# Designed miniproteins, single chains, continued (5): the designs that were tried, part 25

Each design is a single chain, and the fold is of that chain. pLDDT is the mean over its residues in the fold that is shown.

## One batch from the design tools (miniprotein)

Design m16846
Fold by ESMFold2-Fast:
Structure m16846 (fold): chain A 66 residues (1-66)
Amino acid sequence: ADEALARRAGEGIVRLVKSGMSAEAAAGVAVQNTPGAGREGALAAARLADKGGSAEEAARVILEGS
């Protein structure tokens, strides 16, 4: 995935997790809205967000996992 796509997915995941959504559910929503993020990368980013990770850190995980 490109950096802009990863940033968009990471920001969305962090927002969903902060709203009380589970990491698995947030990852699923992110992949549906941003298919290029990939399921594995999105789930890793969602788990990071659940631990208090930033949108920038989530975007990095998606880039590395894609």
Scores: mean pLDDT 78

Design m16847
Fold by ESMFold2-Fast:
Structure m16847 (fold): chain A 57 residues (1-57)
Amino acid sequence: GHEELVERLVAAGFSREQAEIAAEAAGRSTDPEAIRREMVAAGVPEEVARRAAELVA
């Protein structure tokens, strides 16, 4: 679920804020590119957003 995804991302080295943004984006889309764009629009750096999107897609 959402919380398990957040905890996995935090364990992988993402901040809780970045993990929450990634989990919310993944709830709206299964496309890694769409997830990445949504994360960047929310203020997450490009490199971080790309890594997180690949893990949650």
Scores: mean pLDDT 84

Design m16848
Fold by ESMFold2-Fast:
Structure m16848 (fold): chain A 81 residues (1-81)
Amino acid sequence: MENLEKVRKEEFKLALKYLDPNATDEEIDEVYEGFKKVMELLKDPANKEKAIELFKELAERYKDVSPDLAKAIEKTIKELE
């Protein structure tokens, strides 16, 4: 579990399939890339507000498709605030 990038990608794909078994590989890749971009922004404290905004957009997009994933993203936003 030391390789965070590989583990994150695998866990994200598994989580999406668990929450939405009908999710396509393209949909999974889109969500993963969006999440990865936000996580990279969080490495710089100056980008915290932008990262939170992108997380909010991601949660809003997936509220109807994957409500549990949206709730997980919202919980992350609260921890960052």
Scores: mean pLDDT 67

Design m16849
Fold by ESMFold2-Fast:
Structure m16849 (fold): chain A 115 residues (1-115)
Amino acid sequence: MTREELEAIASKDPRAKKMLEYGRKAAEALRQGKVDEAIENAAKMGEALFGPEGAQAMRELVRALIEGDKAAFDEALARLYQLMDERGATPAEKAAFGLFLDELIRAAAPVAKPS
């Protein structure tokens, strides 16, 4: 599935669209070196999906990504996928999360600590 196809699927769901908006804000903040703003926008995306547990898992995911902590990143990502399965996330919400994750990783690359 192409990025454009994933964006088209996400745009049909108002929740998925709102998630992409928070994700884009997080990625943009990260490109500007505004780490705290990036973490909080990612947390808002997680909270919109899964409440406080999703918000916390998103904060941990972004911190781990910036710090180059692969174990913490993998743990936070596994927790987010578990929450998606438990909450019955839609294909649009899963597509939005995948697009967010790819954009966030690309935005973090210049600021990530070498491991």
Scores: mean pLDDT 76

Design m16850
Fold by ESMFold2-Fast:
Structure m16850 (fold): chain A 92 residues (1-92)
Amino acid sequence: LKERLEELQKRGQELVEEYQRKLEEGSLTEEEREELLRELARLEAEIRVLERLLANPDVVYSEEELEEEIRRLEEELLEERRRALEELRRAL
């Protein structure tokens, strides 16, 4: 679990750095923006669920419950990431 969490965090940071670079260059298309937002939201959702599991090892999630929690967080984080990237675009 901990190794998986570290892998996801590293991937997320790399995606954020790539996204910031593309925004600065003005080369980011609307399609690329949506794809990166979805990837970031998915990664962050998985990270948060894994962090909760590590913090509460006595809590047993079924595979179905885990998938539902990840999906729910993914939708929330997609909206949050979209706003954050718009703010970054305004700052640049």
Scores: mean pLDDT 72

Design m16851
Fold by ESMFold2-Fast:
Structure m16851 (fold): chain A 71 residues (1-71)
Amino acid sequence: MKVTEKTLGAALFEAGLAKDDRDLLLRIIAFQRRHGLPADGSFGPVLALFDKDGDGVLDEAEFEELVAALR
């Protein structure tokens, strides 16, 4: 599966991480606060922490690490 900033929200819902857009936003903000990022709910900086090759795409292993970090 090819996960980008544009598809990240949909992929997180498919993984069962959040029940609605508000729940997803609150989880992202909580993660951002915990990791010293701007707590604005943007996916770009969060994705960048797990995007080890910097191509803007998460592989399956990187996406699983991101899901685990947000739980």
Scores: mean pLDDT 78

Design m16852
Fold by ESMFold2-Fast:
Structure m16852 (fold): chain A 93 residues (1-93)
Amino acid sequence: VKLTVEVSLEKQGDKLIGTAEVEVEGETSTAVIRLYFNIDGKKVLAATYAGVKEGEKVVISVTVDAARFDSLTAEAEDFDTGKKVSKTAYLQE
């Protein structure tokens, strides 16, 4: 199985908008996507999408009210194979 993860993070006024795009290629019965905002070495769970299948492309957008976070991590995990891919987007100042 091949998991492709793309992540972006944008600041708009007093808000941070994070977007993750995940695509699954090859044999899998289940995959899970998790989005985390990062602050002070802590991961704050923003969104979870479960049950991604082969050939499915999922786009998830999340917004937080404060620009305290400077990075967003998207994690895709295939439970059948244990394969895990993560990417982190950093806010450019």
Scores: mean pLDDT 74

Design m16853
Fold by ESMFold2-Fast:
Structure m16853 (fold): chain A 106 residues (1-106)
Amino acid sequence: SERLQGLTSLTSDLRDELLENPTPENLARYIAALRELVRELLERQLPTLPYLLDREIEALRFLKTLLPEEFHPAIDAEIALLERVREGRATAEELAPDPAIDAALA
């Protein structure tokens, strides 16, 4: 899917931007893109979803080791959210769409 490929690329690019320039704005953009990616994966009911979620959770754990301590609570919250998605315990509201991500993909 073009949208899934675009979201995967955008999420990776925003992660790299966050590492180069750790700001609250770049953290929020990365988290928003990650949530849209997870929503797209859930909507498609892909059999690889657990594997893809595990990869994103490990990426968040690694990112936490490289980011300033002030960002750690937000990263921990995202890890906990993705773990709940993995277990089928996340609500739709926790994965609410961000319209800014559609603009970033254009």
Scores: mean pLDDT 80

Design m16854
Fold by ESMFold2-Fast:
Structure m16854 (fold): chain A 74 residues (1-74)
Amino acid sequence: MSREEIARALLAEVRARAATGPLSAEEIADILRRVVERLGWDEALLAAVAHILLETGAASAEELQAAIRRVLAE
């Protein structure tokens, strides 16, 4: 699979999870960890994930900031 296909599949999975309702801090961290593990620390992809979660109301900016700090500390 190409990197673009993996990115598209991950973004679709994030949208599907966000559609189920508000996500816990652990679920947000899990999503970010999966993106970093599969595609590395890519600012554009992480920004796209953050945009989906914020736009859908599945995560707040504070929850995203905490999750990003948690994943970076690993």
Scores: mean pLDDT 79

Design m16855
Fold by ESMFold2-Fast:
Structure m16855 (fold): chain A 75 residues (1-75)
Amino acid sequence: SEYTKRVKELGEKALAALEASPKDDPVAAEQALKPLMDQLMQTYQEAKKAGDEEAVKLAEEVYREVARKLAELLA
């Protein structure tokens, strides 16, 4: 679906931003992620409203993975 593609693109961009960020600058990584995570959450809400369960599930997985990796950088 269109929502599934959007979630994948946002996830790829978020992971790329995390990988590009040095571990000694986690604030810059968090700032780069904020607009991408905001867009992911917006897409999640739109997918829920549209009944696109596949996109909803994918968005939850992507959000969880990015949040986990960001937490590891902040530790």
Scores: mean pLDDT 81

Design m16856
Fold by ESMFold2-Fast:
Order: C-alpha cells, then structure tokens, then sequence
Structure m16856 (fold): chain A 75 residues (1-75)
C-alpha cells in the first residue's frame, strides 16, 4: 500500500535508473524500467485529484513509454 508520494518517488527513481542503464548500453533493462515507470505514472494520472495533475502524469507516462520504445529498438 504505497501512498501517492511514494508512488511518484518510485516512478522518478525508475526513470533515473533507466537513464543510467541506457547510458551503459543496457537497453533491454532500461526499456523494462521505463515501462515500469510509465505504469506508475498512468496509475497516478488515474488517481489525480485535478485535470492539471492528470494531464501532467499522463504526459510523464507517454514520455516514459517513448523512451522505452527507443531503448527497445536499440536492444
């Protein structure tokens, strides 16, 4: 049972770890972490109390999925 803040911190951490793996050429692992972050951002968007926050997290999820696709293409 993670609260909203814990979920956001986890998603942000997964993005940082994905970026480090990408920089190391570990593209398949980077793609997995980016997709995990995207799933959490989608959950945050669904639970967001305002339209502005919903749009914000939806954009973060889309960006994470695009980064996952780029990483997967290089794997």
Amino acid sequence: SMDFKELEEKANELIRQGEQLYAQGRYAEAAQLYNQAADIYDLLAQRAPSQELRDYYSQKAQNARKNAEKAAALA
Scores: mean pLDDT 90

Design m16857
Fold by ESMFold2-Fast:
Structure m16857 (fold): chain A 64 residues (1-64)
Amino acid sequence: SELLERLAKIGEEFRKKVSEKYPEYKEYFENISEPLSFQMTTNALLTEGSEIVREAAERNYALL
């Protein structure tokens, strides 16, 4: 769906930006084979405005 494709792109963009700001997290995101799961896209979206939310997103990723 268009919405899902849009969210996936937003997630990818945000994942890249977070990796640039925090080199430690770059290794974390780069280790992913690249397929943006719905969970990963959601985590990226939740992270876009808050570092606290980023912690929650990182923890949720460990679930998948």
Scores: mean pLDDT 55

Design m16858
Fold by ESMFold2-Fast:
Structure m16858 (fold): chain A 61 residues (1-61)
Amino acid sequence: MSDEELEALAEQLKQSNGVESLQLLKEVADRLSEEDIEKLAELLGLSVENVRTAIEVARSL
């Protein structure tokens, strides 16, 4: 994803509840590279491992 798309995604995730966040992550999961996951973790103030776990949970829905 582009840096602008990742920043927009991070802002949406910050404003979303847990269910909305999982749905957003599910929709974009296949578009996220390893570098995208690292940047998203920085933007959210989370660990890379926590973001990966959230994506795996979202994909399993």
Scores: mean pLDDT 81

Design m16859
Fold by ESMFold2-Fast:
Structure m16859 (fold): chain A 100 residues (1-100)
Amino acid sequence: VREVQRLILELQERLAANPHDAALQAEAAATVAAIPEEELRRASEELQRLFDRALEITVELLGEESEEAVRIAFEATRRAVESGEISDEYLRKLVEELLK
């Protein structure tokens, strides 16, 4: 599950940096298609819940739901998954660091 979550986040970051790269889009689609459906669903649901918590914390601290809040929440989610620590306390610490 964690390996699939890291892969999803890495692909999303690469795609965001290169939105018109058709070869990268094809590679991402093929990579996702190779993941077992149940594992992909579970990983995606856990990532969505983690992102939702990070976004809630970011909006609380920033005072508004904006594109910047979404960006900060995404980066906090990515770092939490990479570290393996997904507690609300750690997410809050990451968001506070990213707001500086």
Scores: mean pLDDT 76

Design m16860
Fold by ESMFold2-Fast:
Structure m16860 (fold): chain A 57 residues (1-57)
Amino acid sequence: SVMDEHRRLADEQHRRLQAVTPEERERALRVAREGTTPGAQGALRALEEGRVVFPVE
């Protein structure tokens, strides 16, 4: 159980950091929305709708 928790958290962190390519970014945004704080989720939701410009992109 503890190992599963660590794996889940590490996977989420990895996806956030690897959000550099279009495919990875899309996947990371989806995962991040579920695990991120309300503020971050709001920004990610806007990106999903194409409302906010992504500076890294």
Scores: mean pLDDT 56

Design m16861
Fold by ESMFold2-Fast:
Structure m16861 (fold): chain A 78 residues (1-78)
Amino acid sequence: QLSQSALRVLEVMVRNPGQTFSVKQLASMAGLSESSTHEALVELEAAGLVQQTEDGKYQFASEQSLKRAAEILKQQEL
């Protein structure tokens, strides 16, 4: 189960597919602190949805992860 912060970060990433994000960028776009955003990213990485790049940014782990993320967000609306 994903936290509210993780769902907010996931929503930002789903709306901007194919982009890599820094923690600061995601925090600004999701309306979260950098600390909450980092915790959300750890949670999303543990769920297999996102991965850290070599330059310390974050992106979807795969095309299937993006599809799964979109489905999770739809489930949250219910």
Scores: mean pLDDT 83

Design m16862
Fold by ESMFold2-Fast:
Structure m16862 (fold): chain A 65 residues (1-65)
Amino acid sequence: MVTARLSYLDADGRRVTVYLTAPTRADLDAYAAAHGMTITGVLSDPAHVAAGRANRARLAAAERA
């Protein structure tokens, strides 16, 4: 799940900030585009976390090679 902070203007022209969780980043991008929202920050991305762990394992293997 990806959690992001989004911002939009409501019907009264007030800036509103919401936190949304979606299965993928693409789902968040699609939701933001459909509702006129802007993604202002990504708080949690399991794909990015998994990539980071894979890189760390690769570096550890290289250090022991």
Scores: mean pLDDT 70

Design m16863
Fold by ESMFold2-Fast:
Structure m16863 (fold): chain A 70 residues (1-70)
Amino acid sequence: AYEAQIEQLERLKKNVEESTAVTRQLIERLRAAGRISADQAERALAQLDHSLASFNADLAEKIAALREAA
């Protein structure tokens, strides 16, 4: 059974989501402080959202495959 691997992937998902939230907050704080431009912040946030969505989709597919193989 792949229960331990599924648990690791679920923990990875949570860790990536938490790290992404921290990164988003940092980008917003840098923009508010005038340390980066609004355009730079918007581009970075859009890229971050796209990367997270792609990661979550790939991870969900992998977890589903492991559940079928178990």
Scores: mean pLDDT 85

Design m16864
Fold by ESMFold2-Fast:
Structure m16864 (fold): chain A 60 residues (1-60)
Amino acid sequence: AEVEAEFAKYDKDGDGTISKEELKGTKFYPFFDAIDRDGDGTIDYEEFKALLDRLKAAEQ
């Protein structure tokens, strides 16, 4: 639910992926290369979820 809400916020196209440009100006932009495991210039829901889980653990 929370992860889905955050993903939808940045998924401007609603196609289930987020581009590096869509993350520009957000707290996730510096971490894009770490999230983009495929190296294709986009991140999917699973890659974004993994980042959110790690960031939440670090903020604890």
Scores: mean pLDDT 71

Design m16865
Fold by ESMFold2-Fast:
Structure m16865 (fold): chain A 58 residues (1-58)
Amino acid sequence: AEFLERYKEISKKLQELLTNAKSDEDYEKGLAQLRAEERQRIDSLMEKYKEQVEKLKK
C-alpha cells in the first residue's frame, strides 16, 4: 500500500517541478535533487533490510 502512496507523491512533485520550472535546466536540477533524496531513502531501507535479514537467520 505504501508503494502507491510514495509513487503518487513522487509523481506530484515531478508535475510541480514541470509546472514551476522556468527552463529545462531548472527542471533537470529539481529532478536531480529528487533523485538524490530517493537514493538516501533507499540507503536507509537497505540498512533496515540488513537488520531484518539478520533476525531471520537467528
Scores: mean pLDDT 73

Design m16866
Fold by ESMFold2-Fast:
Structure m16866 (fold): chain A 71 residues (1-71)
Amino acid sequence: SMSPEEQRERLEQQMIALLKEQGVSEEQAEELLRLFREDPDKAVEKLKELGLDVHALMALYQRGQGKTPQS
């Protein structure tokens, strides 16, 4: 069984993959994830500045909340 922590880690991995698919380097993707933890508002601003799909990221974030299939 996967804990909520494991689900969140997978969500973050998916976010990194999405960012890399959009041409963001691994280093930048990691920086954005750190910003999300420290200053989420700043992370969102950075995403907009880079011209990335904020909607896709928000959808992933929303989907990761309380969606554990194995109850």
Scores: mean pLDDT 69

Design m16867
Fold by ESMFold2-Fast:
Structure m16867 (fold): chain A 99 residues (1-99)
Amino acid sequence: SEIEEAVKIIEEYREETLALLTSEESRELFEKVAEAVKEVYELLKQGKEKEALELWVKSSIEVLKELFEIRAKRNNDPEAIERAEKVMKEEIEKLKSLL
């Protein structure tokens, strides 16, 4: 079904984003994403596909920003920070294009 396809795409994108986190210090961010995914799934079950997508995009942007802050704090390499910021901005634009 179309809803099942949308759920699969959203979940895969979440997994790709979380793959950037490999430490227990990132647990809080993981729990925040898990809650957002749960809310998105409930909206999808209600047939509110547009609202689900809007919530997912908003939550993903917030997660990407928090990921950048974690990376910046852990790695005092200015070049690595600049690359991480560029990737974050590119992913944010990609997410916004889904709306």
Scores: mean pLDDT 71

Design m16868
Fold by ESMFold2-Fast:
Parts: sequence; C-alpha cells; structure tokens
Structure m16868 (fold): chain A 82 residues (1-82)
Amino acid sequence: SAGLEALYGPLEEARRLVAEAFTVPSASERRALLARAGQLLDDQTARLRAVGAMTPEVEADIAALRAELAAAEQRLAAEEAA
C-alpha cells in the first residue's frame, strides 16, 4: 500500500545505497553513497518518531541498518588508512 511505501521507502533506499557502495571502485563515490545513506536513515528515523510510527520491529530494522552502515564506513576508513 502507499502508506507502507512511504514508511519503508527511505529505509529501503538507504539499504540500497549501502549495498551500492560495495560495488563502486571510487573511494570518493563510495563515501558519497554512505553519506547519503546516513542522511536518509537519520531523517527517516526522526520522521517516524515525530509521527509516532516507531515500533519495536521498525526500531530493530533501523538499528541493523545503522550497524551495516557503520561497518561499511569503518571498512572505507581502514582502506584509506592502509
């Protein structure tokens, strides 16, 4: 439904951007994708809380996606430090 697409669309887009970051050869392009994913995740988390749509299940999905994003950012930082 349109309501579910509005609720999950930005989270799915953030997940797609994190996945795409692993397929691009450029460190600068990878950094831009991860930055965009983080912005979408933060904005959508704030929106869900503001409208009272945060459930334990959605919060767990967001936490998992944040962990995936953090791991990707740490991998990029380690590659740049080598």
Scores: mean pLDDT 81

Design m16869
Fold by ESMFold2-Fast:
Structure m16869 (fold): chain A 88 residues (1-88)
Amino acid sequence: MKGKVIVELYNTDEEGLIEVQKAVNEAAKEYGMTVKSEEVEPEGNITITLESPKPISEEELRKIAKEIEEKIKPYAEKVEVKVEIEEL
């Protein structure tokens, strides 16, 4: 199955954005995921999409998403991490 982890952050300053990007890239390397896109808005909102280049289970994706969320929580006022799974 293809899997994606989508990280949405709100009200981050420039320093916080750098730390979040660093944490996400470190997690991507650790779990063998690819950073597909990073979209930054002038108001400090950022969306980062990670994709598994190989088949991955829903359980592993949710584990990765939770670990990323815990790493980035200190750097943003609000964080939402979503998992998308292509079932077939």
Scores: mean pLDDT 74

Design m16870
Fold by ESMFold2-Fast:
Structure m16870 (fold): chain A 75 residues (1-75)
Amino acid sequence: MEEEVVEEVRRAMEAAIEAARAHRDDPAFTRALADELLAQVEPVAEALRSLGLSEETVEEVRRIVEEAAREVRAI
Protein backbone atom coordinates (compact mmCIF):
# COMPACT_ATOMS: atom_id res chain seq x y z
CA MET A 1 0.00 0.00 0.00
CA GLU A 2 2.60 2.61 1.00
CA GLU A 3 4.78 1.76 -2.03
CA GLU A 4 1.66 2.09 -4.23
CA VAL A 5 0.92 5.56 -2.81
CA VAL A 6 4.51 6.72 -3.42
CA GLU A 7 4.38 5.38 -7.01
CA GLU A 8 1.05 7.16 -7.66
CA VAL A 9 2.47 10.45 -6.34
CA ARG A 10 5.56 10.05 -8.54
CA ARG A 11 3.36 9.56 -11.63
CA ALA A 12 1.26 12.60 -10.74
CA MET A 13 4.41 14.71 -10.30
CA GLU A 14 5.86 13.48 -13.61
CA ALA A 15 2.61 14.56 -15.30
CA ALA A 16 2.85 17.99 -13.63
CA ILE A 17 6.46 18.43 -14.81
CA GLU A 18 5.48 17.44 -18.38
CA ALA A 19 2.62 19.97 -18.28
CA ALA A 20 5.11 22.64 -17.15
CA ARG A 21 7.50 21.75 -20.00
CA ALA A 22 4.63 22.03 -22.51
CA HIS A 23 4.03 25.56 -21.12
CA ARG A 24 7.68 26.65 -20.61
CA ASP A 25 6.98 29.82 -22.64
CA ASP A 26 4.21 30.74 -20.13
CA PRO A 27 5.92 31.70 -16.82
CA ALA A 28 2.54 32.59 -15.23
CA PHE A 29 1.36 28.98 -15.73
CA THR A 30 4.58 27.33 -14.48
CA ARG A 31 4.78 29.64 -11.44
CA ALA A 32 1.12 29.02 -10.54
CA LEU A 33 1.63 25.25 -10.90
CA ALA A 34 4.76 25.30 -8.70
CA ASP A 35 2.96 27.40 -6.06
CA GLU A 36 -0.03 25.02 -6.11
CA LEU A 37 2.23 21.95 -5.67
CA LEU A 38 3.95 23.59 -2.68
CA ALA A 39 0.56 24.58 -1.18
CA GLN A 40 -0.52 20.89 -1.27
CA VAL A 41 2.55 19.53 0.61
CA GLU A 42 1.18 19.94 4.16
CA PRO A 43 -2.48 19.01 3.40
CA VAL A 44 -1.31 15.83 1.64
CA ALA A 45 1.11 14.99 4.49
CA GLU A 46 -1.73 15.38 7.04
CA ALA A 47 -4.06 13.21 4.92
CA LEU A 48 -1.45 10.43 4.65
CA ARG A 49 -0.80 10.52 8.41
CA SER A 50 -4.56 10.28 9.07
CA LEU A 51 -4.63 7.16 6.85
CA GLY A 52 -1.99 5.55 9.09
CA LEU A 53 0.95 5.70 6.67
CA SER A 54 4.44 5.73 8.20
CA GLU A 55 6.26 9.03 8.79
CA GLU A 56 8.98 7.74 6.42
CA THR A 57 6.40 7.41 3.62
CA VAL A 58 4.89 10.83 4.44
CA GLU A 59 8.37 12.42 4.31
CA GLU A 60 9.16 10.66 0.99
CA VAL A 61 5.91 11.99 -0.54
CA ARG A 62 6.65 15.50 0.79
CA ARG A 63 10.15 15.30 -0.75
CA ILE A 64 8.80 14.12 -4.13
CA VAL A 65 6.26 16.98 -4.31
CA GLU A 66 8.82 19.61 -3.22
CA GLU A 67 11.36 18.35 -5.79
CA ALA A 68 8.71 18.45 -8.53
CA ALA A 69 7.74 22.01 -7.54
CA ARG A 70 11.41 23.10 -7.74
CA GLU A 71 11.79 21.48 -11.19
CA VAL A 72 8.58 23.16 -12.43
CA ARG A 73 9.80 26.54 -11.10
CA ALA A 74 13.17 26.04 -12.84
CA ILE A 75 11.50 25.56 -16.23
Scores: mean pLDDT 81

Design m16871
Fold by ESMFold2-Fast:
Structure m16871 (fold): chain A 68 residues (1-68)
Amino acid sequence: PSRKEIEEKIKELLSSLGKDTLDAVELLAVARELGIPVSSKEVQEFFKALGKDELTPEEAVDFLLSHQ
């Protein structure tokens, strides 16, 4: 997927949930919906490295672009 496709999918998900940020489960769901080959372990390690439980849309987009 393109950057634009990732951005639109994240925007759609966040709008449907009434949220501004993504947790690990939501990030993994977006990756799988877009066919990006990311494991649960990779998502967990990324959140651990940032010391965060939630990602901004920009952080989520950059993560997903780095894994395709």
Scores: mean pLDDT 84

Design m16872
Fold by ESMFold2-Fast:
Structure m16872 (fold): chain A 57 residues (1-57)
Amino acid sequence: EEAFEEARKAIEEALAKGYSPTAAFLIAVDVLLEKFPELSVSEAAEIAREALKEILA
């Protein structure tokens, strides 16, 4: 839940700055790995993908 909210914020900020959805996703993955180092890259990518899907729905 906390990781999901951080991913959503990172994606919203990136999109507001004019980044593409793909770039916003990659930025969110990096943010998650920095804030939650216990997450694997695969887990961070899954959380970021779900956050992106929610924002773009």
Scores: mean pLDDT 83

Design m16873
Fold by ESMFold2-Fast:
Structure m16873 (fold): chain A 75 residues (1-75)
Amino acid sequence: SPQDMQTQGTTIIRNISDAIDNGDIDTAQQYIDQFQTHIRQIQDMARQTGDQRLQDTVRGGQQVIDAYRRQIDRV
């Protein structure tokens, strides 16, 4: 359900934030990859339905991923 997807996304974001706060960069990278998978599932739904709100959610999710990847970039 959309509510389950929202709950899953929120949980993953909290896990990323907690891992970063603890300095556990490898765990943070794993949760970012999980969030990317979650956003890809929403992207597939958006493509199948043409739902603009799902498309907006995908764009927002990609921005969140990019921000966290910049934050934990080891280079």
Scores: mean pLDDT 83

Design m16874
Fold by ESMFold2-Fast:
Structure m16874 (fold): chain A 61 residues (1-61)
Amino acid sequence: GAAREALVAQLSRQGGLSEAEARRAVDLGQAGRHDEAIALLVAGGLSREQAEGAVELAAAL
């Protein structure tokens, strides 16, 4: 939905992530794979705090 695509776009802008990598991180967060989603986002250039907030938002989608 629109909220998911907005989060993907935001994550791509915050770090060096491609949209495909950002979508994977959102999918991992929605699946409850919290640590894996955080690790992917941090590897893409987000801070741990940004990654944790993004995973919380993804879980709420």
Scores: mean pLDDT 83

Design m16875
Fold by ESMFold2-Fast:
Structure m16875 (fold): chain A 78 residues (1-78)
Amino acid sequence: SEAALEALRALLRALGYSDEEIAAELARYEPEEIRARAETGFEQVVGAVRKALENMDELEPEQQEAVRRAAAALEALA
């Protein structure tokens, strides 16, 4: 779960979220819940990124760039 949480943080940074924004959002949740559920959340994001990659031509250029950054971050964490 700790590795999944770190992977989720790296993915959010790749999508353009600041460290402050990530920290502020995570601070709203119970720490044990964040760590325990980070794996499920990470898997859902991976699925969404893969689906977006399959439909890249239907996305706006800014969304395509965000998806490419997310895919690169996920590959680096694998």
Scores: mean pLDDT 67

Design m16876
Fold by ESMFold2-Fast:
Structure m16876 (fold): chain A 80 residues (1-80)
Amino acid sequence: GNAAAARATREAVDRAAALPDARVEIVGGTVTIRFADTPEARAVAEEAEALASAEPGVTVERRGGTLTITTTGDPGLVAA
């Protein structure tokens, strides 16, 4: 597993999930977060993207009201 990548992913998810009407879906090593597409929410999503992308083994993609984070390693470390 990659515990550091899982931690960074969880921190990014926690930040984005705090946004209004946020929905989190976890499938394997991929976390998809959907939120209200506002300028304020985009700023928070950009911070979450920067946090997750700084960690080796994490890939982040942001498009409007959607943030997708993919980690390598044990999916259970992301979900736990």
Scores: mean pLDDT 73

Design m16877
Fold by ESMFold2-Fast:
Parts: structure tokens; C-alpha cells; sequence
Structure m16877 (fold): chain A 58 residues (1-58)
């Protein structure tokens, strides 16, 4: 079905965007230049993005 294909293409794009954000935040954490408060904030972002990614992938 074309509608299902369009849905899956949009879903794949959304997944890719979340994965790219997750990669960027993980790289920021790995850099070692962040304060303790910044580390905690980025760790929270990583957790939220991982949860979002799991929901998208089911």
C-alpha cells in the first residue's frame, strides 16, 4: 500500500533524526569539556532520545 510506504518513509526519517541527535549529544558527553550540571543535562537528553527511539522502533 502506498499510504503504508509513505508512513514507513516518514518513520524512517524521524528515526534518523533522533539517532543523529543522540549521536551529537553522546559526542558532546565524550568530549570531557562539560561541567557536572551540563553532563547531567546531556545525560537526561540522551535518556529521553533513547526512550523516543524505542517508541518509534517499537
Amino acid sequence: SQMRKDYLERLQKDIKRVEEKLKAFKEKLANGQLTEDEVKRYEAFVKALKEQLELLKE
Scores: mean pLDDT 78

Design m16878
Fold by ESMFold2-Fast:
Structure m16878 (fold): chain A 73 residues (1-73)
Amino acid sequence: MVQEVKNYLKLVELYLQQGDQVNAVKAASKALKLLGINDPSELSQLPEKLQALGFSAAEAQKATTLLKKALGL
């Protein structure tokens, strides 16, 4: 699971760098589903859920920012 989340986060970053918002959203949705986040009200839980999986605070913040960008937030 941790490696799958990391793989989807790398895909989100890559697609955002390419301006491919459609694929960035799809990859972000897969990562959020793996983290058990099903609606936007739960996005505040992202840093804690990522840290529980072994991400550092800095990595969790970067991942949260990438996921929000993909979702247009």
Scores: mean pLDDT 81

Design m16879
Fold by ESMFold2-Fast:
Structure m16879 (fold): chain A 99 residues (1-99)
Amino acid sequence: MLEEIKKELEKYIKETGLSLEKLKEKIKELKKEGKEVPDSLLLEALVLAKIYEDKELEEEIKKKMDTEVKKLVAEAIENPEEETIKELEERAKKIYEEK
């Protein structure tokens, strides 16, 4: 899941030098203004946090996610689909190949 967005962001980072720090700053600005952070921006930030293994940002984003988005994520975690299992297999293969 989010694999297409992940690849798009990885490519964008390489081409434009997009920094996870810049995304954090944008989220902080929206918070200071008392504005809601859009779900699309939260998803982009979550994918970047996972790419960079930024645990603090990941937790912060989860706290800011809309209730409906949170519910959908929770349902996906509770009911892992075949796609999730395939992703885990792909990761296992990659670890074995990379060694």
Scores: mean pLDDT 52

Design m16880
Fold by ESMFold2-Fast:
Structure m16880 (fold): chain A 69 residues (1-69)
Amino acid sequence: SLEEKIAELDKEYETFLENLKRIKDKQIRNDAIKKYKESLEKQLATSTDPELQAHLKKRIEELDKIEKE
């Protein structure tokens, strides 16, 4: 279901952020952010559901803010 897909996306995102906090090397950290962002952007490009699109856009925006820190 859509609800299950959104829940899975949220869980994957939380796991990514926890792993990201453990990376001390800025280059490796930024590369990880870039790759995950590219994955989310690809999912957004193929998504037709407005609720899923909103969740993906929110995560991409959050990653952009984290990358600038």
Scores: mean pLDDT 85

Design m16881
Fold by ESMFold2-Fast:
Structure m16881 (fold): chain A 87 residues (1-87)
Amino acid sequence: DKEIKLLDAAVQFTSDLNLALAPVDDATKIAAKNAWNAGLEQGDYELALERIRAVLEQNVDPALAREVYERIRRSLEEYKKRMEEAE
């Protein structure tokens, strides 16, 4: 069922996003999720990632910001693949 596969992909990505953000403080987690949602509302995954990157670079050290960003980027590529497979 397409709808179930799409929902499962979205749930998995949300879980992966929360895990990637685990090492940052709660305020930064909220800001990053808000930046992601704002970027996604514009229908651009790259813009959403850039907004998350800006939040991380402003609030965490450069090494942690890069590590968290790369985890989110990899999770997004898996999400896109699942979305394409469900279409």
Scores: mean pLDDT 77

Design m16882
Fold by ESMFold2-Fast:
Structure m16882 (fold): chain A 68 residues (1-68)
Amino acid sequence: SKTLSLDEWIEKNRPLLSPEELEEVERLKAIIKANKDAPEGSPADKEARAAQRRLLGILFRARARAAA
């Protein structure tokens, strides 16, 4: 992919995050990494997908806040 990886996108937006948002992003990143090889449709796979959606939401809100 020609787009940034999730880790690269986190690092690019790291200065825009509050301490609380940074802690939550690191927690969600750990969940995604721990469950990357989970069987499709398993509880672990669903948790990883939910964590990724939450993480992206934090980054989008931080960027919107910085752009205002």
Scores: mean pLDDT 80

